# Designed miniproteins, single chains, continued (4), part 5

Each design is a single chain, and the fold is of that chain. pLDDT is the mean over its residues in the fold that is shown.

## One batch from the design tools (miniprotein)

Design m12140
Fold by ESMFold2-Fast:
Structure m12140 (fold): chain A 71 residues (1-71)
Amino acid sequence: LRESLEKLFEAAPNAPELVRHTNRLIDELKLSPRNAAALLGYMFRLIADGTPLEEAKRELEERARELKAEE
């Protein structure tokens, strides 16, 4: 798992920025641990799919709001 994440970050230079953005959304919306984990999983999917940085940020913001509405 950890080795796979390191390779993913090497192949996806935007990954550190998306991690920071996702953590900011979790903090701003005060997502529950369950929904925070779901958002992180979605982030990894966007990285794996090679989604462009600005598109990935928009999709994360939309997903975060959906998760917050379920609380």
Scores: mean pLDDT 77

Design m12141
Fold by ESMFold2-Fast:
Structure m12141 (fold): chain A 78 residues (1-78)
Amino acid sequence: SAAAAAVEAQIRRALELGREAGRLFTQGRYDEALAVLDELDRLLADIIAAETDPALRAGLETTRAQLEELRALVLQQQ
């Protein structure tokens, strides 16, 4: 369905943003890494809001919490 295709595209984008943030972090580009993590957090919020499976929602919310911990670590590097 179009809805399933949209969710799949959002998940692929989230994975791309995660890899990009990791690369920027390892390069010491902390401001850019934070910007990408902010975009990823917003995208995860959208995915969570659209998710109807409670187990998948819980997993995504856990991932979002882990990303917030990573944002805190990036902030301490500045």
Scores: mean pLDDT 83

Design m12142
Fold by ESMFold2-Fast:
Structure m12142 (fold): chain A 74 residues (1-74)
Amino acid sequence: SMEEVLEELREELLEEIRRLAEEYGLSPDQLKELVEQAERGFESIRRQAESEEEARLGVEFLLQEIRKRAEELS
């Protein structure tokens, strides 16, 4: 179902943020910025996605942006 896909994608997103924070040695303020960016992006996807495919593509794009931001912050 869409709800199951969204829950899976949210867990994937949060796990990646945790991994990036550990890998790049992000400060608490930098981690907070990444989490806030990710949560805003995810809420937009949750509200706008009309299919499981759109939700997955949206989160894939969001993950790429979060990875780039983490690298820039380090």
Scores: mean pLDDT 86

Design m12143
Fold by ESMFold2-Fast:
Structure m12143 (fold): chain A 81 residues (1-81)
Amino acid sequence: MEEIEKLFDELLKALEAGDTERAIQLWNKLEQLISEKIKDPEKREKAIKLFYDAVIAYFGLGNKELAEKLREEALKIVEED
């Protein structure tokens, strides 16, 4: 849980800094950790999609409130497994 939260926060910082290479590496690591932690394929796909949608909400839409809601929903799925 804490590792996935930290990794997502590091991903957001890399994106804010415009560090595309680091952001790609951090995203790939996030997907790997989610895949290792969540054994149910449906829950795994939902969690990954929610984190992706949170990134889009933060940077594509500028909607921080929606981004935080999506992030929390993703973390709840990770925590449940």
Scores: mean pLDDT 81

Design m12144
Fold by ESMFold2-Fast:
Structure m12144 (fold): chain A 82 residues (1-82)
Amino acid sequence: ALEEALKKIEEAIELIKNNAPIEEVIKQLEKAKEYAEKAKLDKVVHKLEALIDKLKEFGENINRDGLIAGLEEIKKEVEKEL
């Protein structure tokens, strides 16, 4: 569950870097949140939920560089639990 959460966060970061549609990014982050819930990473779950909500609000107008920075921070939090 923890390793799967990390993998889905990494996949979401790569989608953003490759200018993939925000809908695909949301899909990967929702899967990351699901794995984080199974791993009982409540802080990570709340941070992913906040980013998903922001993506749904702004869509393609979201700051992609800021989103990458936020996800890299969440990734580091997950890695500390390994």
Scores: mean pLDDT 82

Design m12145
Fold by ESMFold2-Fast:
Structure m12145 (fold): chain A 144 residues (1-144)
Amino acid sequence: SQQARQAAAEALDGMADTLRAAASGLEAQADALRAALDSGDAEKTREVLKAAIQDVERFTALLNRQSGNLTTAANQVPEVREQVVSLSQRAVDTMQATLATLKEALKKDPKEAARTGAAALEAAAGTFRELARQFRELAESLRQ
């Protein structure tokens, strides 16, 4: 049980690190959209939105893979299993909602698209920082 707890704690820390990295990436894309908005360049706004969509799709694939690995580790530690499943699902749902918002924004006027896209990316980054904190707290609870 102690070895299983240590393995689960390490997997939880890994997920927290991944979510923090994702949050940083989403913030960089939000900043790029704001810069495009300030420039008044409609084509640049579309390019940044398309790049953000690709980044969100890549992060979604990474999160799904890491969620599977984390769930496997947590299955040997019943006291955190339900929380791990719930928090992992929230991370995936946040990415899917962000992706849908960015794809819908791409159909709008460039200024509206940039504002909507930047706001969605920042909201997702905030959620991922909160989830990273919760995963870190679970990891710490398993080391006690």
Scores: mean pLDDT 87

Design m12146
Fold by ESMFold2-Fast:
Structure m12146 (fold): chain A 79 residues (1-79)
Amino acid sequence: KLEEIKKALDEAMENLEKAQEIMEEIAPLVQNLNEEEQREAQIYLGEVLLKLLEEHAEEEDAREMKALIEKKIKELKEK
């Protein structure tokens, strides 16, 4: 279940035109996750977002967002 969500996120990164449809498909799956699985999904999503932000690192807002996401991922991993 969590693995299925990770695969969908990877596919969304490779095919941006399908990203919205893929996100809509996984939304009900995320709601059915337990707390531990939701935490793992949030960490994975954060890591995906960090990779996307790295490609846009020249923008100040992107750098600030990257720092916030890195902090949040660290907090989630420490729980």
Scores: mean pLDDT 68

Design m12147
Fold by ESMFold2-Fast:
Structure m12147 (fold): chain A 90 residues (1-90)
Amino acid sequence: SAVSEAYARLEARFAADPALLEELEEKLKKLGEDPYEQLVNILEENGIEVERDKSKWTDEDKLKLLAYYLGILLGLSEEEVEELIEDALK
C-alpha cells in the first residue's frame, strides 16, 4: 500500500541514525492505543491544521499526520515535512 511504502521510505531515511529511530519508536508508543487521534491533538496544539474527521482519513492523510509529528520531534520546518511527504508518496 502507499502508506506501507511511504513508511519504508521514511525508515530508510532514518536508517543511518538508529538512535533517532529508537527515540521516535519510544515516543510513538507513549501516544497510546490510537496514535493517530493523539497526533491530531498534538499537531493542533502546535498550530498545524489537519483533518479531524476519522471517517475522511485516507492512507495519505494518516501518512501526513505521522510526517508532521516526526517533523515536530526532529525540529523540521513545514517545507521540510512537505518534502518528506512528497518523497514518500513518489
Scores: mean pLDDT 64

Design m12148
Fold by ESMFold2-Fast:
Structure m12148 (fold): chain A 94 residues (1-94)
Amino acid sequence: SEQDQRIKEQFLQAMNEYIASLKDPEKKKEAEEAKKLAEEFIEALENGDKKKALEIAKEMLEKKTLIFKMTLAGLMTFLELVDPEWAKELSAEL
């Protein structure tokens, strides 16, 4: 929907602004990797690819750093707004 597209754009813009605020090259690289996984997760959601979305979520969870944890939390919030049943199913698998 138009609202879902706005939420997606706002989420990605917030990630871009966060990455731009970072001065530490390693944290910046980690945040850029988190953004890439977030973009791939959103693409999987738009394609209805439940298996790919779960794979990406598990990959973010395995990274264990704060940047990936916060990114996954944001993506789960987005999914709950767009498709609450899918969010429930995905949370059960994590």
Scores: mean pLDDT 85

Design m12149
Fold by ESMFold2-Fast:
Structure m12149 (fold): chain A 67 residues (1-67)
Amino acid sequence: AGEEALRLYEEYSKTLPGGTAAYQAVREVEKRYGVEGAIEGARLIAERTTGGAAGSALAYADELRRK
């Protein structure tokens, strides 16, 4: 799940800004693997990126945790 989030982020970042790419990657992992997979993926993206990409990934994960 986590490594797949990174691969999706790299793929989306070819056409989208970093923050949007990170958001879409975490959202896609949630759709495929559920909330726990999305949170793990967001954490990995945040560990491997900075700025908007890391921030967007963590913000979406926080929304998932508040359910």
Scores: mean pLDDT 78

Design m12150
Fold by ESMFold2-Fast:
Structure m12150 (fold): chain A 61 residues (1-61)
Amino acid sequence: AIDRSALSPYERAVLDTLLGLREAGVPEDALDGAWALFAADLRARGVPQSRIDAIRAYVRG
């Protein structure tokens, strides 16, 4: 399970944005596109791949 309290403010914003898009019924291909952009940005910021994978798993359910 992902510990939300251990996430940075930016990581929480990414998670909450993706959950909001999913709740709004955005198509899965558009969600995948949004995730690809956020994942690239998280990697560029030095976020560990294990945390990026955990965020994606949490959003997908």
Scores: mean pLDDT 79

Design m12151
Fold by ESMFold2-Fast:
Structure m12151 (fold): chain A 90 residues (1-90)
Amino acid sequence: TKEEILKETQEVIDKMQDLIQKYLDGEISAEELRAGLEELIATIKDPRLKKLFEEFRERVLKALEAKDLKKAAELWGEFLEKVDKLLEEL
């Protein structure tokens, strides 16, 4: 159902935010962040959502590796807006 997709998508987003925060706090490595994001995105069943999350992962990892926290925050905001728009179209 749409409600199940919304709930599952929010759970993945919350876990991704937690992983990114742990990386920023120095609790996990860049390799662990990459692997964790890949594992979470692999759980997404909808192919349109999965593609959007994959594109975000690639871009945010590049920003974080460059230590561009402003760009990482901008990408996170854009990502959430795109997810919301896509969920409205389902």
Scores: mean pLDDT 86

Design m12152
Fold by ESMFold2-Fast:
Structure m12152 (fold): chain A 67 residues (1-67)
Amino acid sequence: MKEFEEELMALAERGAELFREALERGLEVYVSDRPSLLTGKGMAYPDAERKAGEKFRARVEEAKREL
């Protein structure tokens, strides 16, 4: 599970980086608070999905503050 969790966290960081780039380019983008962007609605890996989702949202908010 640790390896899967690390992979999800890496995807969250990549997604946040792309979101940041879109904001810097002046593109209108949205972060959904619905199903996870990484694993869906919290299927078989709820803890890993939750941690990755929290990190993604935190990184997005950080990017907004830096812009």
Scores: mean pLDDT 59

Design m12153
Fold by ESMFold2-Fast:
Structure m12153 (fold): chain A 72 residues (1-72)
Amino acid sequence: MEKELEEGREKAVEALVNALENLEDLDEAGLEDLLRQLGLSREELEEWAAMPREEQVRRARELVERALREEE
């Protein structure tokens, strides 16, 4: 159902933004796992973390949407 996919997307976006806010609480292994799950380089993650919150949320939504669309 589209509604369930929408709720899943918003939860994934919240999880990503929360992980980004708590990057300092992640050890190196946790950071590497996050990068692997997002398909991002460390440099891309650092650029994302430097963005304003509104842009961080927008980019998180774009990443989640792309991941869901590539799921076949």
Scores: mean pLDDT 70

Design m12154
Fold by ESMFold2-Fast:
Structure m12154 (fold): chain A 80 residues (1-80)
Amino acid sequence: AELEKRRKEIEETNRWVATRLIAVGDLVEAALKHGILDKITPEEAQKMVDEVARAIETDGPEAGRRKAEELVDEFKKRLE
């Protein structure tokens, strides 16, 4: 019982960490492509990572990439 519980906890933590790392990668790629990586504040970055991670969890990695591009494009438009 204890070994099975520990394995599930590790698997859940690893999934959460992996999804967040993918979300960060997608956002960095989109921000570099749009030339605004240096303009995104830590607070905005945290919100964007959460939204991209949610899209990945709900609709898969392609949805995460689309969400990252959408969020970065919207942020760039606000800097006009």
Scores: mean pLDDT 80

Design m12155
Fold by ESMFold2-Fast:
Structure m12155 (fold): chain A 68 residues (1-68)
Amino acid sequence: MSKEEAQKVVDELLKLGVSEEVARATGDILLANPNITPEEAESIGRALVQAGFSEKDARLATEVLIKT
């Protein structure tokens, strides 16, 4: 995945109302793991909730990771 594609994902999450921190983290994860599996995306969503982010933001990030 290119830096531009990851930035587009960040911008999309921000438009959906996701926090800057979660949107940025999701973009960074996609840059590091361009072929993320649904199981890995679910694990990342759980990790975001454990880190103190909202369930809504974690769910939206997980959905975008699965669709990418």
Scores: mean pLDDT 77

Design m12156
Fold by ESMFold2-Fast:
Structure m12156 (fold): chain A 80 residues (1-80)
Amino acid sequence: MSEIEKLKEQLKKLIKDPVTLDSVLGLINKALENIKNKKNFELTQRYLDALRSLSTVMPPEVSEVLNKLVDLLEKELKKS
């Protein structure tokens, strides 16, 4: 399992609210799809910025995992 998939599984365990979890995973999956297809770089950066903003209002344990995931996504985006 990739590091990104491991971090997604950790988020599923940590985020108890299903609406918040769906929103976070939705942004992550949209970013991953855009990175994979090398499309919409500006929009993908906006998704990553939105995830960073969401992390600031979450509990520290959720924020840590989410920021680590966004760091990996930003690294992949910069390779594209």
Scores: mean pLDDT 83

Design m12157
Fold by ESMFold2-Fast:
Structure m12157 (fold): chain A 99 residues (1-99)
Amino acid sequence: DPLDERYRPNRELQAWLRTLGIYEEEVTFRELVEAVGRYFDLLEEVLGRDRIVDPADPDLFRLDSVPELQRTLGRSTFRRSELEEVAEKLIERYATRIP
């Protein structure tokens, strides 16, 4: 099951995961997708919904207030349905797959 594939985050991704309460050295793809979801919920709480969520489309996230994420994803917006794609981009940049 691709969702159960295991990855070892580098120091940058580990630091980010620890801000979300994840302290394990290895994570599954499922855990990373769930972490991405929690991160965007946290961004809505900290920055305010109006800065992160498009008011005309509540499923559309805007990354203008998070330029590092915008750079990493190569996109200015993404949908809640695309959390797996966000997790894949984080793995490509910041993690190593465990056999």
Scores: mean pLDDT 79

Design m12158
Fold by ESMFold2-Fast:
Structure m12158 (fold): chain A 60 residues (1-60)
Amino acid sequence: TDAIEAAITALMDAGAARGQKLLQEMVKKDVPFSEMTAELEKLRREGIAAAVEARRELEE
């Protein structure tokens, strides 16, 4: 369980850093709010999918 929790935490931390950088780039480029929310939603879905996959692999 500890190894799975550590892997999920690492993925969440990496996702947060990527999200921060993406937000900075989008603000710098004056991206419309609708595009900004769509990109963040995509990143959120990818992060959840990666976490689910990592958990599955560690439990094998």
Scores: mean pLDDT 71

Design m12159
Fold by ESMFold2-Fast:
Structure m12159 (fold): chain A 90 residues (1-90)
Amino acid sequence: SAEEEKRKEQIEKLVRDMRGLIEAAREGRVSTEEAVAGLEHARGHVEKLAQGNEAALEAYENLIAAVRAGDFDAAEAELDRLEKALLSTL
């Protein structure tokens, strides 16, 4: 459906934006604190797209914790888990 296609585009954009932020932090272009703030700014959007999916919400919290710790490999793994969980709601 058109609504399902729109939700897929929103998920793909969110994940791309988050991946860009993780890469910017990995490269030292933004601080870890700035990256965490950017991810936290997306919280309401993630909660809306997750629609109560526990795996998506857990992956999102783990993503933030990983970035806060400076563990960008773990952050990328949790972002992949978040993407798969969000897409499973389609």
Scores: mean pLDDT 89

Design m12160
Fold by ESMFold2-Fast:
Structure m12160 (fold): chain A 72 residues (1-72)
Amino acid sequence: MTRHAVARVTSLEEAEEVAAQLAEAARLGVDLHLTVVVDTSAMSPEEQAQIVELVRAAAEANGIPYEIEYVD
């Protein structure tokens, strides 16, 4: 059964935690679809870019379908 997860991130540390959770879900064989909500009002454009790249790399490395949404 496919599980849908939503993660809101406001910092690089939160994005790193999401990446770790994706790796664990993949290790356990969980079918996961991820929506990542990036709060642009809380972060610089540089931090936003780093967060998006980190999450994208982690999701792709673990074969997890993902969507990224921006909120302000």
Scores: mean pLDDT 79

Design m12161
Fold by ESMFold2-Fast:
Structure m12161 (fold): chain A 62 residues (1-62)
Amino acid sequence: MKGTTAEEMAAIAKEIAKQHKDADEARKAAEEEIGAGLEKLSTEEAQYVSKAFAEAGNENMK
């Protein structure tokens, strides 16, 4: 990806989820790291990133 795209933001979200065991802490860290980027995304792109984050968190807890 050449710039901050939904796929790139999803990759960052997955890494944040991997670093945090608590969902609330992971969510706060994601908001701090990529919150500004999410505001620049469309609703559909933001939902894609949120889904990737949730999936990564669920996999990390297994």
Scores: mean pLDDT 71

Design m12162
Fold by ESMFold2-Fast:
Structure m12162 (fold): chain A 95 residues (1-95)
Amino acid sequence: SKEDRVFNEVTNVLRHSLNSVIDQKDEGLSTEQRIAIALESLDHMLKKRELSELLTEQQLEEIKRVIEEAIAYTIETGDAEGSFELGKKKIRMVL
């Protein structure tokens, strides 16, 4: 379905972003900088895959909020897997 395509691509962006935090990739980046990179990756992926038109503006803003919260939580707690599983559930509810 259209929903499953968006879900799979968005959750791939989320997993990559959370793994980058755990692997200490790009050391010295602030929380805000890590979030900005993840949201830029999301916007790029949605444009490249022609998925932007499958989302309402409200759905896109809610997805961005989920990604932002998951990254911040992972930075604070080190719990990437818990952040990912909760983020996936929230993204599915938005779609």
Scores: mean pLDDT 85

Design m12163
Fold by ESMFold2-Fast:
Structure m12163 (fold): chain A 84 residues (1-84)
Amino acid sequence: MLPELPPEVAALLRAALAGQVPAGYGLGDPRVQEFLRLLSEGLSQAAIARRLGVSQATVSRLRRTLLGLTGARSQAELAALLRR
C-alpha cells in the first residue's frame, strides 16, 4: 500500500502538472511541470532526459528534489502518487 499524502501536497503536485502552482513552491518552473507529466506517464529516466533535452544526471537531481518534497522513497512510488 502507498502512504497517504497530505491533501495539500497531492493538490500541489496535481496543480504543478496543470501549470497552476504558485512560484513560491518552486514547482512553477516549466521543466519541473514537464518532468512531473512525463513521470506520471511512466517514462524511464533516459526517456525523460531525452524529452526534456537534458542529461540523465539533471533528471536524477529533479527526481531527488521531488522525492524530498513528497517523502516518496523511489521514482515508482512518486509516479504512483502522481497517478492518484
Scores: mean pLDDT 64

Design m12164
Fold by ESMFold2-Fast:
Structure m12164 (fold): chain A 86 residues (1-86)
Amino acid sequence: EQVKKSLEALDKYVEKALEFAEKVLDEESQKKFKELLERFKKKATEYIKNQDYEGLEDLILEMSVEVQRLLGKEESAEIHEQALKE
């Protein structure tokens, strides 16, 4: 049950992040961002299913760095904050 809730939260985060990214990013950056989120979602799903929270924590840090590299620190932080709301 907790695994299911974590996976649903991940789905909602990705959905909201992509919706906000479409408003602030150009088409090329949107494609790269979608690819990054899809890859991280697949890895995060495996870590959550295996209850590997150390691996999940490392992945979240890696994702944050990659997103900041792609979008810039301020824009990535804004997308992250918007995706976490509600």
Scores: mean pLDDT 72

Design m12165
Fold by ESMFold2-Fast:
Structure m12165 (fold): chain A 65 residues (1-65)
Amino acid sequence: GKSGGDGAKAAGEQAKELGDEKGAEVAYASGEALDNGGSKEAAQKAGELASKGKYEEAIEVARAA
């Protein structure tokens, strides 16, 4: 539901305030995907890719969800 996406977007705002703009982009993309009924598994995979520094792939996975 949309509530799950709100949490990811809030995390993105915190990451941006800490200077992690790429992490914020991943979180925002994951939040949008969850709000549109996307896969929670895809959002988790995007988080794993971001933790490995693969931000572009993480954003792609989140948006494809």
Scores: mean pLDDT 69

Design m12166
Fold by ESMFold2-Fast:
Structure m12166 (fold): chain A 95 residues (1-95)
Amino acid sequence: MAGSAPGRAGDPEAAAAGTEEGGAKAGGPAGSALVLGPDGEGLGGGAGPPGDSVAAGRAAARSALAGGAAEGQPVTVVAVTAEDAARGAPPAPVR
C-alpha cells in the first residue's frame, strides 16, 4: 500500500515524515518513495533499505532537487511498500 502527504521539494525532513505518516508505517519492508509535483508529475524517486521508508523519503526529496525541482516547491511524497512492488508497481526511475 502507498501512503502520501504534502511536502516541499527542498525539505527532506518533511518528505521523510510524509512517507512515515502516509500509512506506509506497517513495520514492513517499505524502502521506496516517489516525489510528485503539484500536477502529479514525477519529480524524483528514492530507495532506502527495506523497512526504512524515512530514508527512502529523504532520497526521493534529494533526487527531486537534483532533477530541477525548486527548493520549497510544494510536492506530494508517496511511499511504496514491498507489497506494492511485488504486485508490479515499482517506483519509476528518476530523470
Scores: mean pLDDT 53

Design m12167
Fold by ESMFold2-Fast:
Structure m12167 (fold): chain A 92 residues (1-92)
Amino acid sequence: SDADIWSNIPKKVKDIISSTLDKMGVSPKVKKDFMNVFGKIYKSTSKSFPDMIVVSSLQTPGIGDSHVTSIMQSMKMPQSFIDIMKDNSKKS
């Protein structure tokens, strides 16, 4: 079930992503779709959290660069690091 997929995400990370998307006015359905994709990636990959967030956004209609940036800022990632990760994801 969708709820089982979400169980793969650490609660603190899930809470940060959920609250950030809620503040940005993302619909409950789009937020659920994003969390399901993120949970699957988190379970199956050795990628870093920034890479997992970017890849999840690319697979979730309604989630874009502004949402990715806001999530990374909420996780206290420097803006320069966020910019580098976005550029690398576009080129790879």
Scores: mean pLDDT 70

Design m12168
Fold by ESMFold2-Fast:
Structure m12168 (fold): chain A 68 residues (1-68)
Amino acid sequence: TEEKIREIAEKYGVPVSRLSAAVDAVAAAVGKPKSALFEPDAEGETAVERIARILAGEEARPYPGLAD
């Protein structure tokens, strides 16, 4: 399970720790076990890959929370 997270994180260029935390948070939010997020939904998409894409598409900032 963790190895799959590492592979997906590497594929989408996101930190493994961020993807792992996001997967745990999503599993809790949707009321499913973490393992269910590795299964394709009716649309043929896995939640873990969707999460990784969202994280990869997030706009990077030089310093998180920086405000003038």
Scores: mean pLDDT 68

Design m12169
Fold by ESMFold2-Fast:
Structure m12169 (fold): chain A 62 residues (1-62)
Amino acid sequence: DAEAARRAAEILGDVAKQGNAEGLTPEQVAQRARDALEAAGIDAEVSGEMRDGKAVVTLRLP
């Protein structure tokens, strides 16, 4: 679903920006992303990692 993929990417981008501004860990950013996607009704797998001092999240849709 192209619409769900686009919305998921937007949600991840917003959560990652806000989480990094707050100094959250990659796991905390990934958890917020999972919660936001679930609230939007989007099924997705989210993982977080630290890269260059920033929390980065990766999205995988089924």
Scores: mean pLDDT 75

Design m12170
Fold by ESMFold2-Fast:
Formats: sequence, C-alpha cells, structure tokens
Structure m12170 (fold): chain A 94 residues (1-94)
Amino acid sequence: MAEEYREKAKKALEEGNYDEAFAYARKAIELLIEEGRYEEALELALEMAEALEEKDPYHAGVFYGAAGRAAELLGREELAKEYYEKSMELIEKS
C-alpha cells in the first residue's frame, strides 16, 4: 500500500500534477510511519519538499514538517529541529 502511493506521488510530481502528488505523498508518508518505516518516510518527505520548494513553498513547508517528525521518530533530534525550523520559515513566508 505505501509503495503504491509513493509511486503515484512520484508520477504525479513528474507530470506537474502537484495537488495529486501532494495527496498521494501525504498518504504514503502516513502509512510508512504507521508501519515503522521512518527512514523511508523521511526520504519521501524530503524528496517532495525539495521538489515543491520553488513552485509551492507552503506545501514544501508541510513536507519539511513531515521530515522533521520522521527524523524525530528515528531519534535524530538535531535533524528534526532543522526540518521543523525550515517548515516554519516556508509556511510563514507563503
């Protein structure tokens, strides 16, 4: 299930269907976290955040927030803090 949503998110992103990419990526990250696959959740969240940062800073900020949560669940507190700060900056500037 998580893999299917991840592939759909990447395909939508490549096609410029940002709303679909956002929805599928959020679902994939949610499922990955529920399954304890925190490293994969972090990687997908960062991929989405970086791809959206220039086109959609608000949603890039949302994905940096998800990356922060995944990093926190991995015990990487310093990294989590950096992503949470990046998330806040992007959302506030949007």
Scores: mean pLDDT 85

Design m12171
Fold by ESMFold2-Fast:
Structure m12171 (fold): chain A 83 residues (1-83)
Amino acid sequence: MSEIERTIAELRKLLAHIKDMIKNNADVADIQAEIDKARDLLAQAEANVTPETRKEVIELGQELGVYEMYLSVRKKEEQNAAA
């Protein structure tokens, strides 16, 4: 059980939570805070990546990118409503 495996497990758990927050229409600020935490965990995973974990780390980064894109679109819509 490596440090990288623990980081990947925490990142997977956080991404699942972000997905649930998006599904339940959670506040943009709350989703952003969790995405920021996921980005930090992804950076830690990338710094410690091994050949065995490389594909999984790439896939998790791609999933995070999808959630970041979703939030970017939603933030623009809410800025138009708040301004």
Scores: mean pLDDT 83

Design m12172
Fold by ESMFold2-Fast:
Structure m12172 (fold): chain A 65 residues (1-65)
Amino acid sequence: SDEDVERLVRAIRERDLATVVELAPPLFAAPLSREQLERLREAALEAGDHNLAAQVDELLAAIDA
């Protein structure tokens, strides 16, 4: 949901690793919109989390497959 995306974006920006580890797996298992994925990618890159940004890029690529 958008609320879960916003919670994850906040956790990424605050570098709250415990919350990121809790929220990211179930969220990435659910269908996400391009807009939601782009927001997550932006937050990950801004926070310097290149591993998370790469995971989001993989999900973005899957939308166009």
Scores: mean pLDDT 82

Design m12173
Fold by ESMFold2-Fast:
Parts: structure tokens; sequence; C-alpha cells
Structure m12173 (fold): chain A 101 residues (1-101)
């Protein structure tokens, strides 16, 4: 089901953000840890709402915040984390399109 796909994507997104935050922490990038942690908290709140409602507008907000995280990671040179988030973002966009049908 679309709900099961969203649950799976939520788990993957949480894991990817946690790894990116850990990488930033190990590198001594306190600024990046703070920014990614704020985005992660916002994304988690919106994921919980999306799972409860199936609201496409909530998915649009999640995608926007994931795009912000991707940009921060690219600017920081964490291309591996940025790539992982981009793959998850593309799957979220696909799911969003399916929810409109």
Amino acid sequence: SLMDELKHLAIRLEAALSLAIMSAWVRGREDLVEELSKLSDQIQTLLDKALATGDVAVLDEIISLVDEAIKLLEEAGDSASARTLQEIRDELQRLRQQLLE
C-alpha cells in the first residue's frame, strides 16, 4: 500500500539524516549538526502528520526540507549523504504523484 511505502521511506529518511548528522559531528561541524538536527526534527514531525493524514501538502513540505538538507550536505562536501537523500526525495516525489491519482 502507499501507506506502507511511506512508512518504509520514513525509516530510510530518518536513518539517512542520522548518519549525516553523525558524520558532521565526527568532522567537528557544529554548525552543520545544528542545522541538520533542526531539519531532522521538522521532517520527523511532518512525517508523523503525513502518516496520519496522507496529505499531499505535508509531503510537499517534507520534500522542501529534504531539499534544504541536500543543499547543506552538498555545500559541506558530504556528497554521499546528499546522494542518499536525493534518492529518498525522488521516491517521495513518486509517492506524492501516486497519492494525487
Scores: mean pLDDT 88

Design m12174
Fold by ESMFold2-Fast:
Structure m12174 (fold): chain A 65 residues (1-65)
Amino acid sequence: MKRILLEAAVIEAYTLLSTFKVRVELKGRKITLTVPESDPEAIEVARKAKEWAERQGLEAEIVVR
């Protein structure tokens, strides 16, 4: 159950994040979200995705460029 939820969540997050031009990198249990500095909406979306991922037991970081 936890593994299926993690897989579905990663797919949903990827779809949403790609809409806002957020680059997603997954290495083991760590997710790196790279957001454009000029887009405050993308930063907000990435922040919510980070919070959600951490609730699922994943490490998450946001990189602004």
Scores: mean pLDDT 68

